# Designs tried in a protein design run: designed miniproteins, single chains, continued (2). Part 87

Each design is a single chain, and the fold is of that chain. pLDDT is the mean over its residues in the fold that is shown.

## One batch from the design tools (miniprotein)

Design m7214
Fold by ESMFold2-Fast:
Structure m7214 (fold): chain A 91 residues (1-91)
Amino acid sequence: MEELLERAAEAARKAQEAEEAGDEEAAEEYAREAARLLGEATGDATAERLVELELEKGGDAVGDAMAASEELLAAGRKLAAVAARVAEIIA
């Protein structure tokens, strides 16, 4: 799970870099990749559907993918930290 979330965050970062470089086509492709990886990590295609909807409407799909990836990555890291802490207390 965390590895997929990390890859999603990386794809979102590449999408942002492409957008900043003025390569909107590459930014769109990376945003879609980030959304797909988020769907794989969470077992929920909602992020992918939302990014696709924003791309169709000309919204900030790159920003949305970036924000969703960072939030899920942070949540995954918090869950892993809690699990490790519980294991240390119980062990």
Scores: mean pLDDT 63

Design m7215
Fold by ESMFold2-Fast:
Structure m7215 (fold): chain A 99 residues (1-99)
Amino acid sequence: AELEEQLQAAQQEFIKATLGLDASQLEELAHTLKGSAGNNGNESLKIAATNLENAAKTGDPLQIALAERELMEAIRSNPNPEVVIKILQEAIAFLQGLS
């Protein structure tokens, strides 16, 4: 339960972080997330992050919303929640560094 609660909290923080972003900032966040997921061997999260990066490049709110939904589903269904939490925190920290 504790780890599941931490994953849900990290997922909610990630969603909150994306709500204030323009398309270019969201693209950079998704690109960072894709790299981190790939480096950690999380193929499903890497694919979902790639889809979000591509959606952000379009600037279409519907495409972005659909890609964000797929990313959240990939996060929720992952067998390694500790690794996913770390990936999300690294992506959020990268975004906060953009000022």
Scores: mean pLDDT 78

Design m7216
Fold by ESMFold2-Fast:
Structure m7216 (fold): chain A 68 residues (1-68)
Amino acid sequence: MKRLLVEVDGDVAEVAARIGVIPGVKSVTADPQARTLEVDVDPEKAEEVKAAILALPGVRSVTDLGDI
């Protein structure tokens, strides 16, 4: 599985909910204090998921944290 770090400029809970419905997303863990989300994704869909997350309003950046 791949893990992505998402930095959020908008509402963390709203962005987390939008990410959670993207095909290939397995889990979303929010850190409201850091305004970040850790997103676990299928490796085969990682590039598609990254593109979809970056297209969401309120997302600042997406960083690949590697395999878990």
Scores: mean pLDDT 82

Design m7217
Fold by ESMFold2-Fast:
Structure m7217 (fold): chain A 62 residues (1-62)
Amino acid sequence: SDRERALENARRGAEAIAEGLELLTGEEATYEVEEVDENTIKAVASTSSLTIERVVPKSGLQ
């Protein structure tokens, strides 16, 4: 479904951001993806020193 594809793409994107944070900081990074509402996904990637948060429309992940 479009919803499952959007969530999968968001997870892959968040994972890539986490990998980038590990390269920039030398710290272990974690990531999380959350459906904020029916049209919006929130992706967060963080280390102990740095957090990146991005809110994206599901339509942008097709």
Scores: mean pLDDT 81

Design m7218
Fold by ESMFold2-Fast:
Structure m7218 (fold): chain A 59 residues (1-59)
Amino acid sequence: MKEELIQKAKELREKAKELGNRESVLDADRAIFLIENKNDLDRAKEDIEYAEQKVKEAE
């Protein structure tokens, strides 16, 4: 689960970067930080979901 969330956040970060969506890049970076430094998976999931929604809207 934890590794899967980190991988998903990294993939979203790359997509957001390609689309020029700086907010989604920051949300993905925050999610990775929360997982790696705080072990706060619930907040990380929320940030990932928000970033994913914004990336889909920008596509």
Scores: mean pLDDT 78

Design m7219
Fold by ESMFold2-Fast:
Structure m7219 (fold): chain A 62 residues (1-62)
Amino acid sequence: SRAEELAALLAAQRVHDELPEEKVEDLLPEAKKLVKELVKEKGLDYLAAAEEAAKKLIEKLK
């Protein structure tokens, strides 16, 4: 969905802001996977899912 795509893009952009070496386009597949999982499994809205996905990716990549 468009909301899922936008949430994934927001998450990827936030990761790129924190870790500039990580490219948004390289982050998108994992960001989309995490957003989808967080919405489905934890019932988060797309904005909350984007923030949580970004935090998980930043923690994983540090």
Scores: mean pLDDT 84

Design m7220
Fold by ESMFold2-Fast:
Structure m7220 (fold): chain A 72 residues (1-72)
Amino acid sequence: DVAKIREQALKAVEEGNYEKAERLYKQLEEIADSNPDDATAWFQLGEVAQALGEYEKAKAYYLKAAELKRAA
């Protein structure tokens, strides 16, 4: 479940557990790559990227999510 992994990743960032956050972030990347048409997966991946300070990646993921929602 993308939402559960995203929640766990954000909690790990808040707790300063960046090793766990990065591991969960990689899981979200794999899920989004496996479900490239899932706007929600890309949006949630963007939220975790932003929390990790990866702002350029977060922008790219948010744009992809927005394009998918527009296309639907």
Scores: mean pLDDT 83

Design m7221
Fold by ESMFold2-Fast:
Structure m7221 (fold): chain A 62 residues (1-62)
Amino acid sequence: MEEVRELILESASEGVEAIGHAASAVSSRREGNEEEAKKHLEELEEELREERELEEEAKELK
């Protein structure tokens, strides 16, 4: 149980997924793939929202 909580907190704190989506959006825009860039931005926003909710939940578990 503690292992799962620690992994969730670590993932949320690092924001690795959000960084990945941001990098993909920037790369796609630079390549002229505006629609792909938009898709990655939407994924980034969704991921940030999910991470925020996960972080709030993790704080209550402490």
Scores: mean pLDDT 67

Design m7222
Fold by ESMFold2-Fast:
Structure m7222 (fold): chain A 66 residues (1-66)
Amino acid sequence: LDVSKLTERQKRLLEAALEHHNEDLTQRELAELVGISVGTVSRHMRELGVSSVEELKLLAVGIHKE
């Protein structure tokens, strides 16, 4: 994943997922943390190639380790 091609909103979503990677999070809770709609979270997750908040957390951790 090319981090330099991520939008500001996608970066915020990944930052929130990374910060809470060891916690149970729903799309709604993640949307509230980032200040966006659940629909926007779902759209950004699709753009990032993930289908669940669990996959998003794994992606965020993987990017951080690189």
Scores: mean pLDDT 77

Design m7223
Fold by ESMFold2-Fast:
Structure m7223 (fold): chain A 110 residues (1-110)
Amino acid sequence: MSVSMSGGGTFKEGSSVTLTANVSGATHVGWYRQKPGEPREFVAGISATGAGLGEGKQNVTVSRQGGTVTLVLNNLKLEDTAVYYAAGGTTGMADLTVWGDGVELTVVKD
C-alpha cells in the first residue's frame, strides 16, 4: 500500500487549491491537517464506494477516481494554512495505516 501526495504551495486568500493523493491498495482515505502548536484535525474522508465521511470547517470537496483522491479547498482563509496529509487503509476510517509525507499549504493576505 502506498500514498503519494502533490499540490500545495502559497495561495492568496479567497482562491482555491486542489491537493492530490495517489493511493494504491487502500479502500478508505482520510484527509487531515496539522498546524504548528495545534492538534492534528480530520478534514474529510472518502469510503471504498466513494461516499463522503465527515467534513471540514471550509467549503471542502473530496472525490475519488481510479486510485486518485483529491481534496479541493474553496475560498481559502488564513486559517487553512497547515501541512495536509492523506492517509489510507483497507478496513475503515479508524484503521488508516499508511500516511503520505504531507503537503505544505500557506495562505497569504492579498
Scores: mean pLDDT 77

Design m7224
Fold by ESMFold2-Fast:
Structure m7224 (fold): chain A 72 residues (1-72)
Amino acid sequence: MNKEIAEKVLAHAEGHAEQLAAAGLTEAAAELRELGERLAEAIEKYGEDSEEAKKLNEEAVELGRRAAAEIA
C-alpha cells in the first residue's frame, strides 16, 4: 500500500515539474522533483499519515502555489 501511494506521489510531482520546466521555471521544477522524491520516500517508510509525509506534502503544495503566482 505505502509503495503504491509513494509511486503515485512521485508521478504527480514529475508531471508538475515538467509543466514548471516548460514554463521556464527550471529551479522550481528541480525543487519540486526533490520534494516529490523525499515525500515518496517518507510515505514508503513511515506511511501517508506520518508527520514526515505531512510536512513534505505541505512544502510541495506551498512550492506549487509560489510557482503558479510567479507565472501569473
Scores: mean pLDDT 78

Design m7225
Fold by ESMFold2-Fast:
Structure m7225 (fold): chain A 76 residues (1-76)
Amino acid sequence: HMPKRKLSKTQENELKKFEAEVDKQVAEWRERLNREASKLPDPKEAERFRAVGDMAATLWRVGALIEKELEILKKE
């Protein structure tokens, strides 16, 4: 019933391709967030938004990868 943690080569390649795309999106989002935060008049608010945004990007990446792995595993 419970799937083993090992993925097939096909599933592993699919996950790696997805991870590369997610990493690209995360990098672009972080760059955009840093640029926008730098426009804030209060340096303390800018620092806070960068910190919270970086955490959010990290959590989004983890969530996206978990969802993709579940999608792959749910196929069978």
Scores: mean pLDDT 77

Design m7226
Fold by ESMFold2-Fast:
Structure m7226 (fold): chain A 86 residues (1-86)
Amino acid sequence: SEAEKLKKEGEEAEKEGKYKEAAKKYLEAGRLYLQQGKLEEALELFEKAVEAATKAVEKNPDDEEAHRLLFEGLSLREAVKELLAE
């Protein structure tokens, strides 16, 4: 699936230390799972996005894009957690 492809692309970006690219790929994959109603899979991807974006922020604390990706990942993670609690 497209979501699985994006997850793999994110994993490869992480291996190369490209944490912003990894976070973007994980967010896109998670959104696709969310659209499919696959909440547990979406949560996994948003958690991976938060981890990758956190590493991007740690590498460059002044990177506005990295902070935006982190905020986006945190927001989507919390939204999915709320859906799973209902």
Scores: mean pLDDT 89

Design m7227
Fold by ESMFold2-Fast:
Parts: C-alpha cells; structure tokens; sequence
Structure m7227 (fold): chain A 58 residues (1-58)
C-alpha cells in the first residue's frame, strides 16, 4: 500500500540506500496517483527527496 511503500522509501533513504529509496518512492507515488491522491504523491516525492539529499550529504 502507498503508506507502507513510503515508509520503506524513508527507511532506505536514511540507511543511505538511495537506489532502493527511489524505487519505493516511485511505487508510492504511482499508487497514490492511481488513487487520485496527486497532492499526496507530490508530498511523498518531496519528503523522500529531502531524506535522500540529507543522507547523501552525511
């Protein structure tokens, strides 16, 4: 489900696994968009992107 994919994306990003984080984020965004939850899909993409940036700068 989109919420579980989003949590997995955040966990992967915090662990520095940017490839896995991107894959889960994309799946979460696609699931939310398919449900018509476009604003939430954009929010997920921004939050995971921020977490990935923070992990990469560590």
Amino acid sequence: MAEELFEKAKEAARAGDLETAGEYAMKAVQELANQGRTDEAVAVAKEVGKAMKEAAEK
Scores: mean pLDDT 78

Design m7228
Fold by ESMFold2-Fast:
Structure m7228 (fold): chain A 65 residues (1-65)
Amino acid sequence: MKLTIVEEVDVSKATKEDLPKLREEGRLNALRKALEKLKEILKKDPNFYPEIETEVKLANEEKIK
């Protein structure tokens, strides 16, 4: 079973200089969500090892100044 965790980061108020930091924060948030879901799955079946993917999506990139 494959789980995909998508974290959407709104960059409508961001500058180009903020993008690397916002991407990193989004990646860390996606990892935290993945860890919480993994804990829930392991509580139901401790012998089940799902493959987890994380993805960060930037919203409103066209509004960056």
Scores: mean pLDDT 75

Design m7229
Fold by ESMFold2-Fast:
Structure m7229 (fold): chain A 58 residues (1-58)
Amino acid sequence: EPTALELKVTRLVEEDPSISAAEAAKRIVDSQEHLSSEQKKRTVEALIPIVERIIKEL
């Protein structure tokens, strides 16, 4: 069953098939209003390999 993250990545790819894993991760993290700029940067860096794997499985 798809996770909330997989659903968000799938939707982003549907809207922009040329989207990179880094840009997709950034858009997901930018929606997190409670995170500081440094926390967003670290979260994006941690999400990139996960998002890349999800995109490859689509």
Scores: mean pLDDT 78

Design m7230
Fold by ESMFold2-Fast:
Structure m7230 (fold): chain A 109 residues (1-109)
Amino acid sequence: GKAAGSGAAAAGNGAAAGAKTLEAEMTAGAGATAGGAGAASGDPEAAARGAEVAAEGAREGGNEEAAEYAEKAAEAAREGNGKEAAKYGAEAAKAGGNEKAAEAGLKAA
């Protein structure tokens, strides 16, 4: 549960950091918050939905690499694979330029 939450939050924070517009940044950030809260509550579906929203924000912001990793994090979270979700979330954060979020995601993996 906690590993999936860290992955979703890392993916969203990375997407937000890589976003070129405030709108895309806010969408990715909202996804990170919702995904992290859902995972913390033990809800893999909520964590996956948050990561999917973060991926959409990253794509809108022009960061396709962060979006791809955020989508993989969502898939892993939906499968209940918290370690893989955290790993892909960390990669999304790294692609978005958020090194602190990437480190947090890797520690959760």
Scores: mean pLDDT 68

Design m7231
Fold by ESMFold2-Fast:
Structure m7231 (fold): chain A 79 residues (1-79)
Amino acid sequence: SNKEKIEKGAEEMKEKAEKELLAAGVPEDVARMLGENAGNAFRLAAMLALKEGKSLEEALKIGEEEGKRVLESGKRDVE
């Protein structure tokens, strides 16, 4: 289902973001929180794209772009 594929993409974004933040020296609790934010951004953006009539493939790409944006912002904002 579309929901299942979006959830999988969101989970993968969360894990990737957390891993990249940990590798950059971000503390575990902060990395986990920012990873969750990236995954949530992916999910919301992908679901909204589907609601707008975009294909699943397009929705997943839009979700990935938003997740990466949140990850990059998080890296800049971490002290």
Scores: mean pLDDT 85

Design m7232
Fold by ESMFold2-Fast:
Structure m7232 (fold): chain A 95 residues (1-95)
Amino acid sequence: SSAREQLSAELNRLRNELRAEMDRAGVPPEEKRQLESVVAVLEREVLDNFEQPVEVVEARLDKILAQVLPLLSPAVQARVRAYRARMLALYRKLS
């Protein structure tokens, strides 16, 4: 759908903003790769649940993060949590 395509395009914009923020902050290459990997999984989950209420999407993201976050450094965890908040704000706006 065009609405799902718009959400996909805006998520790509958020990912580009994340990359720029990581570059400005001097985030190590390993942490960048970990964050990119987690973000890709979360973005796919958001797009696969596009027509669902935001509460359903949030619950599905939180289930994934409950398993993934303990495997990450505190710095990467903080960035993932911030990105989750930005994705959900975007989803509320476009869905």
Scores: mean pLDDT 86

Design m7233
Fold by ESMFold2-Fast:
Structure m7233 (fold): chain A 71 residues (1-71)
Amino acid sequence: MSPEAQRHLELGKEAILAGDPEAAARHFQEALRLDPNYWEAWLLLGVALDRLGRRDEAAEYFRKARELDPE
């Protein structure tokens, strides 16, 4: 796992806690650009999109996270 991808995941989580799902989505997208197999970033991007009212897109991201989840 890339340290940079992990940092973006942490910044995205902080943005979610601060009530900024737009900033969170940008950080999770950057984490996925750096590591496209980062299942937690797929999951959390889905959460950010759901909070933005983009529920159909969120569902696709949740599905991708589930496919990559090693259990």
Scores: mean pLDDT 83

Design m7234
Fold by ESMFold2-Fast:
Parts: sequence; structure tokens; C-alpha cells
Structure m7234 (fold): chain A 86 residues (1-86)
Amino acid sequence: MSEEVRRAAANAWGGAGRLKPVLEKAGMKYPKIGPLEVRHLPGRTEHRVEFKDLEIPEIDREKVSEKEYQGLENLAKYVEKVKEAL
């Protein structure tokens, strides 16, 4: 896994956790994003990401503030970046 994909995965993982109350307020299904695992091997480090239920539903702008909506868009962007790399 590249460092860029690792950063996107970490941002998706952290973003999902931080945005859980926003997603619940909007009546949206909370995405299940697994932990970012780091394996240390002789001469290299490998990063493993496990994601489950990565489908972020269409954002209902009437149920969220502008700032909350921007956070959800950023989460979707990180999730797509990870999917493109897997």
C-alpha cells in the first residue's frame, strides 16, 4: 500500500468515527470501516486496510448543516480514493 492510500484510509477511518453523530442525525447508515493494520516485516512495513459496507448513501442536505455536509463529502472522497487503490 502506498503512503497516499494509507493516509486516505486513515482519514476515512477517522472521519467515519468523527462523523458518526452527523450520519445518525441525517438518518444515514453508518459505514463500517475496519481498522488500519500495520505489519512490520524484515526490511519493509506493510499496511492492510479492511473496509466493510463502504457505501456512503446520498447526502440529504436538509438534515445536516453546511459544515457537516462538507465533512461527509470529504469522507466519501477518502473512501473512493481507497477503493480506487484496492
Scores: mean pLDDT 58

Design m7236
Fold by ESMFold2-Fast:
Structure m7236 (fold): chain A 62 residues (1-62)
Amino acid sequence: DRVDALIAQLSDPDPATRYDAAIALGRIGDPRAIAPLVQVGRTDPDPRVRRAAGIANMRIRR
C-alpha cells in the first residue's frame, strides 16, 4: 500500500524524505495519514517538516 509506505517514511532518519512523504500524503488526501501527520507536526525536530505535515493535514481535512 502506497499510503502505508509513505506513513512509514514519516519516520525516516532523513528530514528530506520525511518532508517529501508529508507533501505526498497531503496530495493523496487519504484520511489514514491524519493522525501520523498530526504527530509529525507536533514532534519532528525539523521545523520545515513540521510545517509540511501541518499543511498536509489541513489539505486532507478540507
Scores: mean pLDDT 85

Design m7237
Fold by ESMFold2-Fast:
Structure m7237 (fold): chain A 76 residues (1-76)
Amino acid sequence: SAAMAWLEAALAWLRANQARFGHLSARLEGDRLVLTYPRGTPFERLFAPVTELPGLRLVDARTVGDEVVLTLEAAA
């Protein structure tokens, strides 16, 4: 689907630009893009990928142990 193709492109872009985001890990879970950061990562750094990537929507933000996890989907 167009949404899945976009998520795959967004993941590739994040990996290519990984040095800009510090200890970010990015992966696909079904039709979601999941970003994981260490707890204590500054707010502006957490949301930089969401701000810079067109067509992504934040659907969830949570803390899991010592990590901050953002879940994104392709915007309709």
Scores: mean pLDDT 77

Design m7238
Fold by ESMFold2-Fast:
Structure m7238 (fold): chain A 56 residues (1-56)
Amino acid sequence: MKEELADRLLEALGWPESKKEQLLKDFEETEKLVPKEEFEENIENLVDILIEEIKE
């Protein structure tokens, strides 16, 4: 799931593969801070936050 989500972000934003490792680290960091079920439920919100951060 996390890798697929990172790939989608990279494709949508035109990011290079080198950014994938950073995104995966951010996902793992976030998963450690919230319960697994909550992380999965809020995955789209997480993606939206990352997209906003990137577009700035």
Scores: mean pLDDT 68

Design m7239
Fold by ESMFold2-Fast:
Structure m7239 (fold): chain A 71 residues (1-71)
Amino acid sequence: MRAEAERLAAEGRRLLAEGRYEEAIALYDRAIELDPDYAEAWFNKGLALAALGRLDEAGELFERGARLHLA
């Protein structure tokens, strides 16, 4: 459900602010599982991956999120 996915993503953003990138990614993965068309979850997971230096993976997720935003 989107509302629950948004709640998980909000918790993930808090973890990102704390520098807890791997834990944030886990919450974004759960948000995406609940709502795969939730573009912000894909973007935020990409931000967490970029913060970890995983730039190629981050780029792929940004692309997916952008496509969902256009849909």
Scores: mean pLDDT 82

Design m7240
Fold by ESMFold2-Fast:
Structure m7240 (fold): chain A 60 residues (1-60)
Amino acid sequence: MIDPEELKKEAERAIEEGNYEEALLNYLALEMYYLEKGDMESVEEYRKKADEILEKIKEK
């Protein structure tokens, strides 16, 4: 079962560890979770967070 609170904690932990790829995967999972629920405000929030992490990955 997907727990959004656990996904948030895993994303935050991954960021603290510098594991941006894992953080990206967790934010993408949160985006999909809220998209399936129809919570567009949360979808936008996690999409922005995922984009920020993706830029960090691209910048080496």
Scores: mean pLDDT 81

Design m7241
Fold by ESMFold2-Fast:
Structure m7241 (fold): chain A 42 residues (1-42)
Amino acid sequence: HMEVLELHIKMSYYIDEARRGKFSIAYEKALEYAKKLVEKLK
């Protein structure tokens, strides 16, 4: 479903932002979306 793909894209986006900007908020957002993705795959 599109929801799983959207969550994956959001997670990847924030991981890339964290790498570029070195700010913890982006890492927290990436983790948040990773948790949502895992939940949708159950």
Scores: mean pLDDT 73

Design m7242
Fold by ESMFold2-Fast:
Structure m7242 (fold): chain A 70 residues (1-70)
Amino acid sequence: SKEEEELKNELKSLKASFEYYKAHPSPALREHLIEKTLELLKKFPEYKEEILSFVESLDPELAEEVKSRL
């Protein structure tokens, strides 16, 4: 579906942001990733489990922080 295609593009963008963060770690970039993930969860509420699973595969600790803010 169009929504699934949009979500896949957003997750690809998010993965690139995580790769940048892993290469250049900072508290500001970590917070930005948490906020970006929370906004993605608001945009695609029906895909919450898929988004959280994806983020957990990239950074389990950051995924727990995201869950704590839900």
Scores: mean pLDDT 87

Design m7243
Fold by ESMFold2-Fast:
Parts: sequence; structure tokens; C-alpha cells
Structure m7243 (fold): chain A 55 residues (1-55)
Amino acid sequence: GLTPEQMAALEADRERLREEAEELRKSDDVIKQTVAGILEAAVAFTEELLAKARA
């Protein structure tokens, strides 16, 4: 399982990636929208890991 320190690090990384994705989504640039999609997938993966670690 994940340690409390690893869970805290993942929560911090999730927040940073979410904010970056939201900022990129404000642009109408196709490249920025693509990068935002990748970051959103990383956020979803991190949320799933955290949910499993807390279960």
C-alpha cells in the first residue's frame, strides 16, 4: 500500500496537474488543449490510486 507521505505527495501533484490543465483549457490552442487532456488523464489516474489506498 501507499505510505501517508506518498499519499500526501500524490494529492499535491494531483492539485498541481489539475490547475495546469484548467489553465491550458482556457486557451483555444489545439496543442494546449491536447496537453490539458493528458494532464486530466494523469489527475484521474492519481485519484484512482488515492481511492484504492484509502479503501
Scores: mean pLDDT 82

Design m7244
Fold by ESMFold2-Fast:
Order: sequence, then structure tokens, then C-alpha cells
Structure m7244 (fold): chain A 95 residues (1-95)
Amino acid sequence: SSAAAQTQANRAQVEALVAEGRRILTEAFQKAGESSPKEALDVLQETLERLRGYLAQVRALAAQSPEIAPTGLGGMEGLVSLAEAGEETYRRLVE
């Protein structure tokens, strides 16, 4: 059915967003570790903004298909929290 197809598409999109968020955060932390504190802060701030954008997309998809929400939303919120902790760490090193 069209409803089942939409739920499957939304689930695939959420899984893709969480996987991409995990990939960019991993790359951002690696780059931050190889950079000056100022450059690391800039990388993590940019990454945090991107992850917040992905979280907004996951929330919108979860609102359309609540059955896919628990794992995807929690996963994306976890990635945002890790990025916030990293940004805070480098912010303290720059100040």
C-alpha cells in the first residue's frame, strides 16, 4: 500500500540521516584532534549545526510515522549531545 511504502521510505530516510550524522561526527572529532583548538571549535560548531538540521528532519519524519521514532530520534539526539560536549570542550580551550 502507499501508506506502507511511505513508512518504509521514512524509515530508510531516518536510518540514512542517523548513519550520516554518525559518519560526519566521527570525521569531525578526528579532524578536531588533528587541528588547533580554534579550528577544532569551528569544525565542531559547523558539525553541530548540521546534526541539529538532521535532528529536525528526523523529528518531522517521526511525526509522520511515529512507529519509526524511538530508535532514530534517540540515536540522532545522542549524536547532537556528543557534538555539544565536543564543542564545549574546545570552546574552553579557546577561551
Scores: mean pLDDT 86

Design m7245
Fold by ESMFold2-Fast:
Parts: sequence; C-alpha cells; structure tokens
Structure m7245 (fold): chain A 66 residues (1-66)
Amino acid sequence: MEEREKEALSLPEEVRKVAEEIGRKLREIGDKLNEALEVGAKAKKEKGEEEGRKAYLEKLKELGLL
C-alpha cells in the first residue's frame, strides 16, 4: 500500500506542483458550481423553475463562470 503511495510521490517535483495547482483550481470551480446550484435550487423552491434557472445563471455570471 505505501509503495504505491511512494511511487506517486516519486513524480518529478515540477509535475507534482502542476498537479496540485490543477487540483486546487478544479476544487475552486467545483465550489463555485455547487454555490450556483444551491442558489438556483433555493430560488426554484421559492419562486418556481423559471426563477431558479435565472438565479443559477446570474450566480454563474457573478462567479465568472459565464
């Protein structure tokens, strides 16, 4: 088990840093998408599907994903 983990850790430091940066950016994008989905879902529950869709798109635009 540890040997497989050590093998992954044996990647060149530059490759590891790039992978860590990509992972961080991917998590940030995922968090923003989840936030937009929550805003859209809440608006849908309160005001219906049209308002839910509008709130979702506005939040994506606010977060810089559109």
Scores: mean pLDDT 74

Design m7246
Fold by ESMFold2-Fast:
Structure m7246 (fold): chain A 57 residues (1-57)
Amino acid sequence: SAARREEIERRAREAVELARAGRLDEAQKLVDEMAREFAGDPWAEYAVREVRELLEE
């Protein structure tokens, strides 16, 4: 649904902003919550993977 996609995108942006600000623990918590809440959604899985790559850089 469009609403779910917008929520996933919003949370992904928030996690990216936290990671870029050096708040790695907060970004990790947020991405882990996304992975649990949207489990099985391929769009969420893609967003989670992108954020986790940033956390490892």
Scores: mean pLDDT 82

Design m7247
Fold by ESMFold2-Fast:
Structure m7247 (fold): chain A 61 residues (1-61)
Amino acid sequence: MSTKERIEELRERIERAKPEELFELETEVGVLKLEHAVKKDYSHFEELEELEERIRRKREE
């Protein structure tokens, strides 16, 4: 599965997520970010940071 497809799937899951699912989603985004950092691929980092911000806002509501 491509990184773009994984990001889109995560975005949809975050929008539908219950509060108790947000920690697991944050972990998945963090792992994906780490996988790409190890490969020195930062092309998707802005999108991944947007997902982290969406999760943060949902957790605070």
Scores: mean pLDDT 79

Design m7248
Fold by ESMFold2-Fast:
Structure m7248 (fold): chain A 97 residues (1-97)
Amino acid sequence: MPKDALEAEVNEAMVRIILGVIRVIAENYKKRGDEEKAKLAEEALKKLEEEVEPLIEEARRLIKEGRYKEALRLAEEALRIAKEKMKELEEELKKLE
C-alpha cells in the first residue's frame, strides 16, 4: 500500500508551505522598511532550507528505492524541524515589538 509514500509527499508539501510562509514574512517586513525583522526572517529561512533540503532529498531517494517507511520518517523529521523554526521565528519577532 503506497500510504507511507503519500504521507511522505504530504509532509514534504507542508515543509514547502512553511518555507513559503517564512519567505512572505521576510518580503513583507522588507517592503515595510523593517530591515531588522526582514533580516531575521531571511536568516531563519536560509538555516531552515540548509537543514531540511538534505532530509527531503534523502526521502525522495528512499521512495525511489521502495523504502517508504524510512522516507516517511525523514519527511516527518523535516516537518518537525520546519514547525520548530517557525515557532522560534515568531517568538524572536515578538521580542522586537
Scores: mean pLDDT 87

Design m7249
Fold by ESMFold2-Fast:
Structure m7249 (fold): chain A 60 residues (1-60)
Amino acid sequence: MIGLYRALVSLPKTSDDELEFREGDLLEVLEEVDENHVLARSLTTGEVGLVPKSALEPVE
């Protein structure tokens, strides 16, 4: 899952490890953490955090 993805939903930050994002934001996936989560950087805010894989769509 390394690469550029688009957020399908808006999610608030509920813990220090999570990334806050809005629907339509572009996220750069840096690392696959587990089967359900990736570590990503928001191209909107520059912040890095955990993102659920189900919230992401690949950008072609």
Scores: mean pLDDT 79

Design m7250
Fold by ESMFold2-Fast:
Structure m7250 (fold): chain A 75 residues (1-75)
Amino acid sequence: DADALEAKGEEALKAKDYRTAGDYFEEAGDLYEQQKDFARAAAMYLRSAQAYRKAGDLEKAKEAIEKAAAARQQA
């Protein structure tokens, strides 16, 4: 359930567990993309990128930004 993963990402952000937040938002984005909700997928990938940047994982942040751009092309 993409909505449940999005909610888990938000709870992880509140806990300042930025890596876990990034992971949940990326998984939510992947599920929205499978549902062809490319706008929500792009939004989740951008949230994932921001969370990974706060975690110091610049490589995962870059990958999430690229996924967001690809999803926006399909939106």
Scores: mean pLDDT 88

Design m7251
Fold by ESMFold2-Fast:
Structure m7251 (fold): chain A 58 residues (1-58)
Amino acid sequence: AAALAAAALAAYAAKDYATLAQLLVQLKLVDAAAADALLATLPAAVAAVLSAYLAAAL
């Protein structure tokens, strides 16, 4: 879980939102609480778009 969260944050820093979205799907499947905590640290607009994507993908 920690490695996936770190990779997701690195993707966000690189503005690679496609990789961020894929990593968040994986993180939510293995550790939903960690995925939700990571979304809470992101700007509200980014978190809203990613939450909508996760709801559609899962």
Scores: mean pLDDT 77

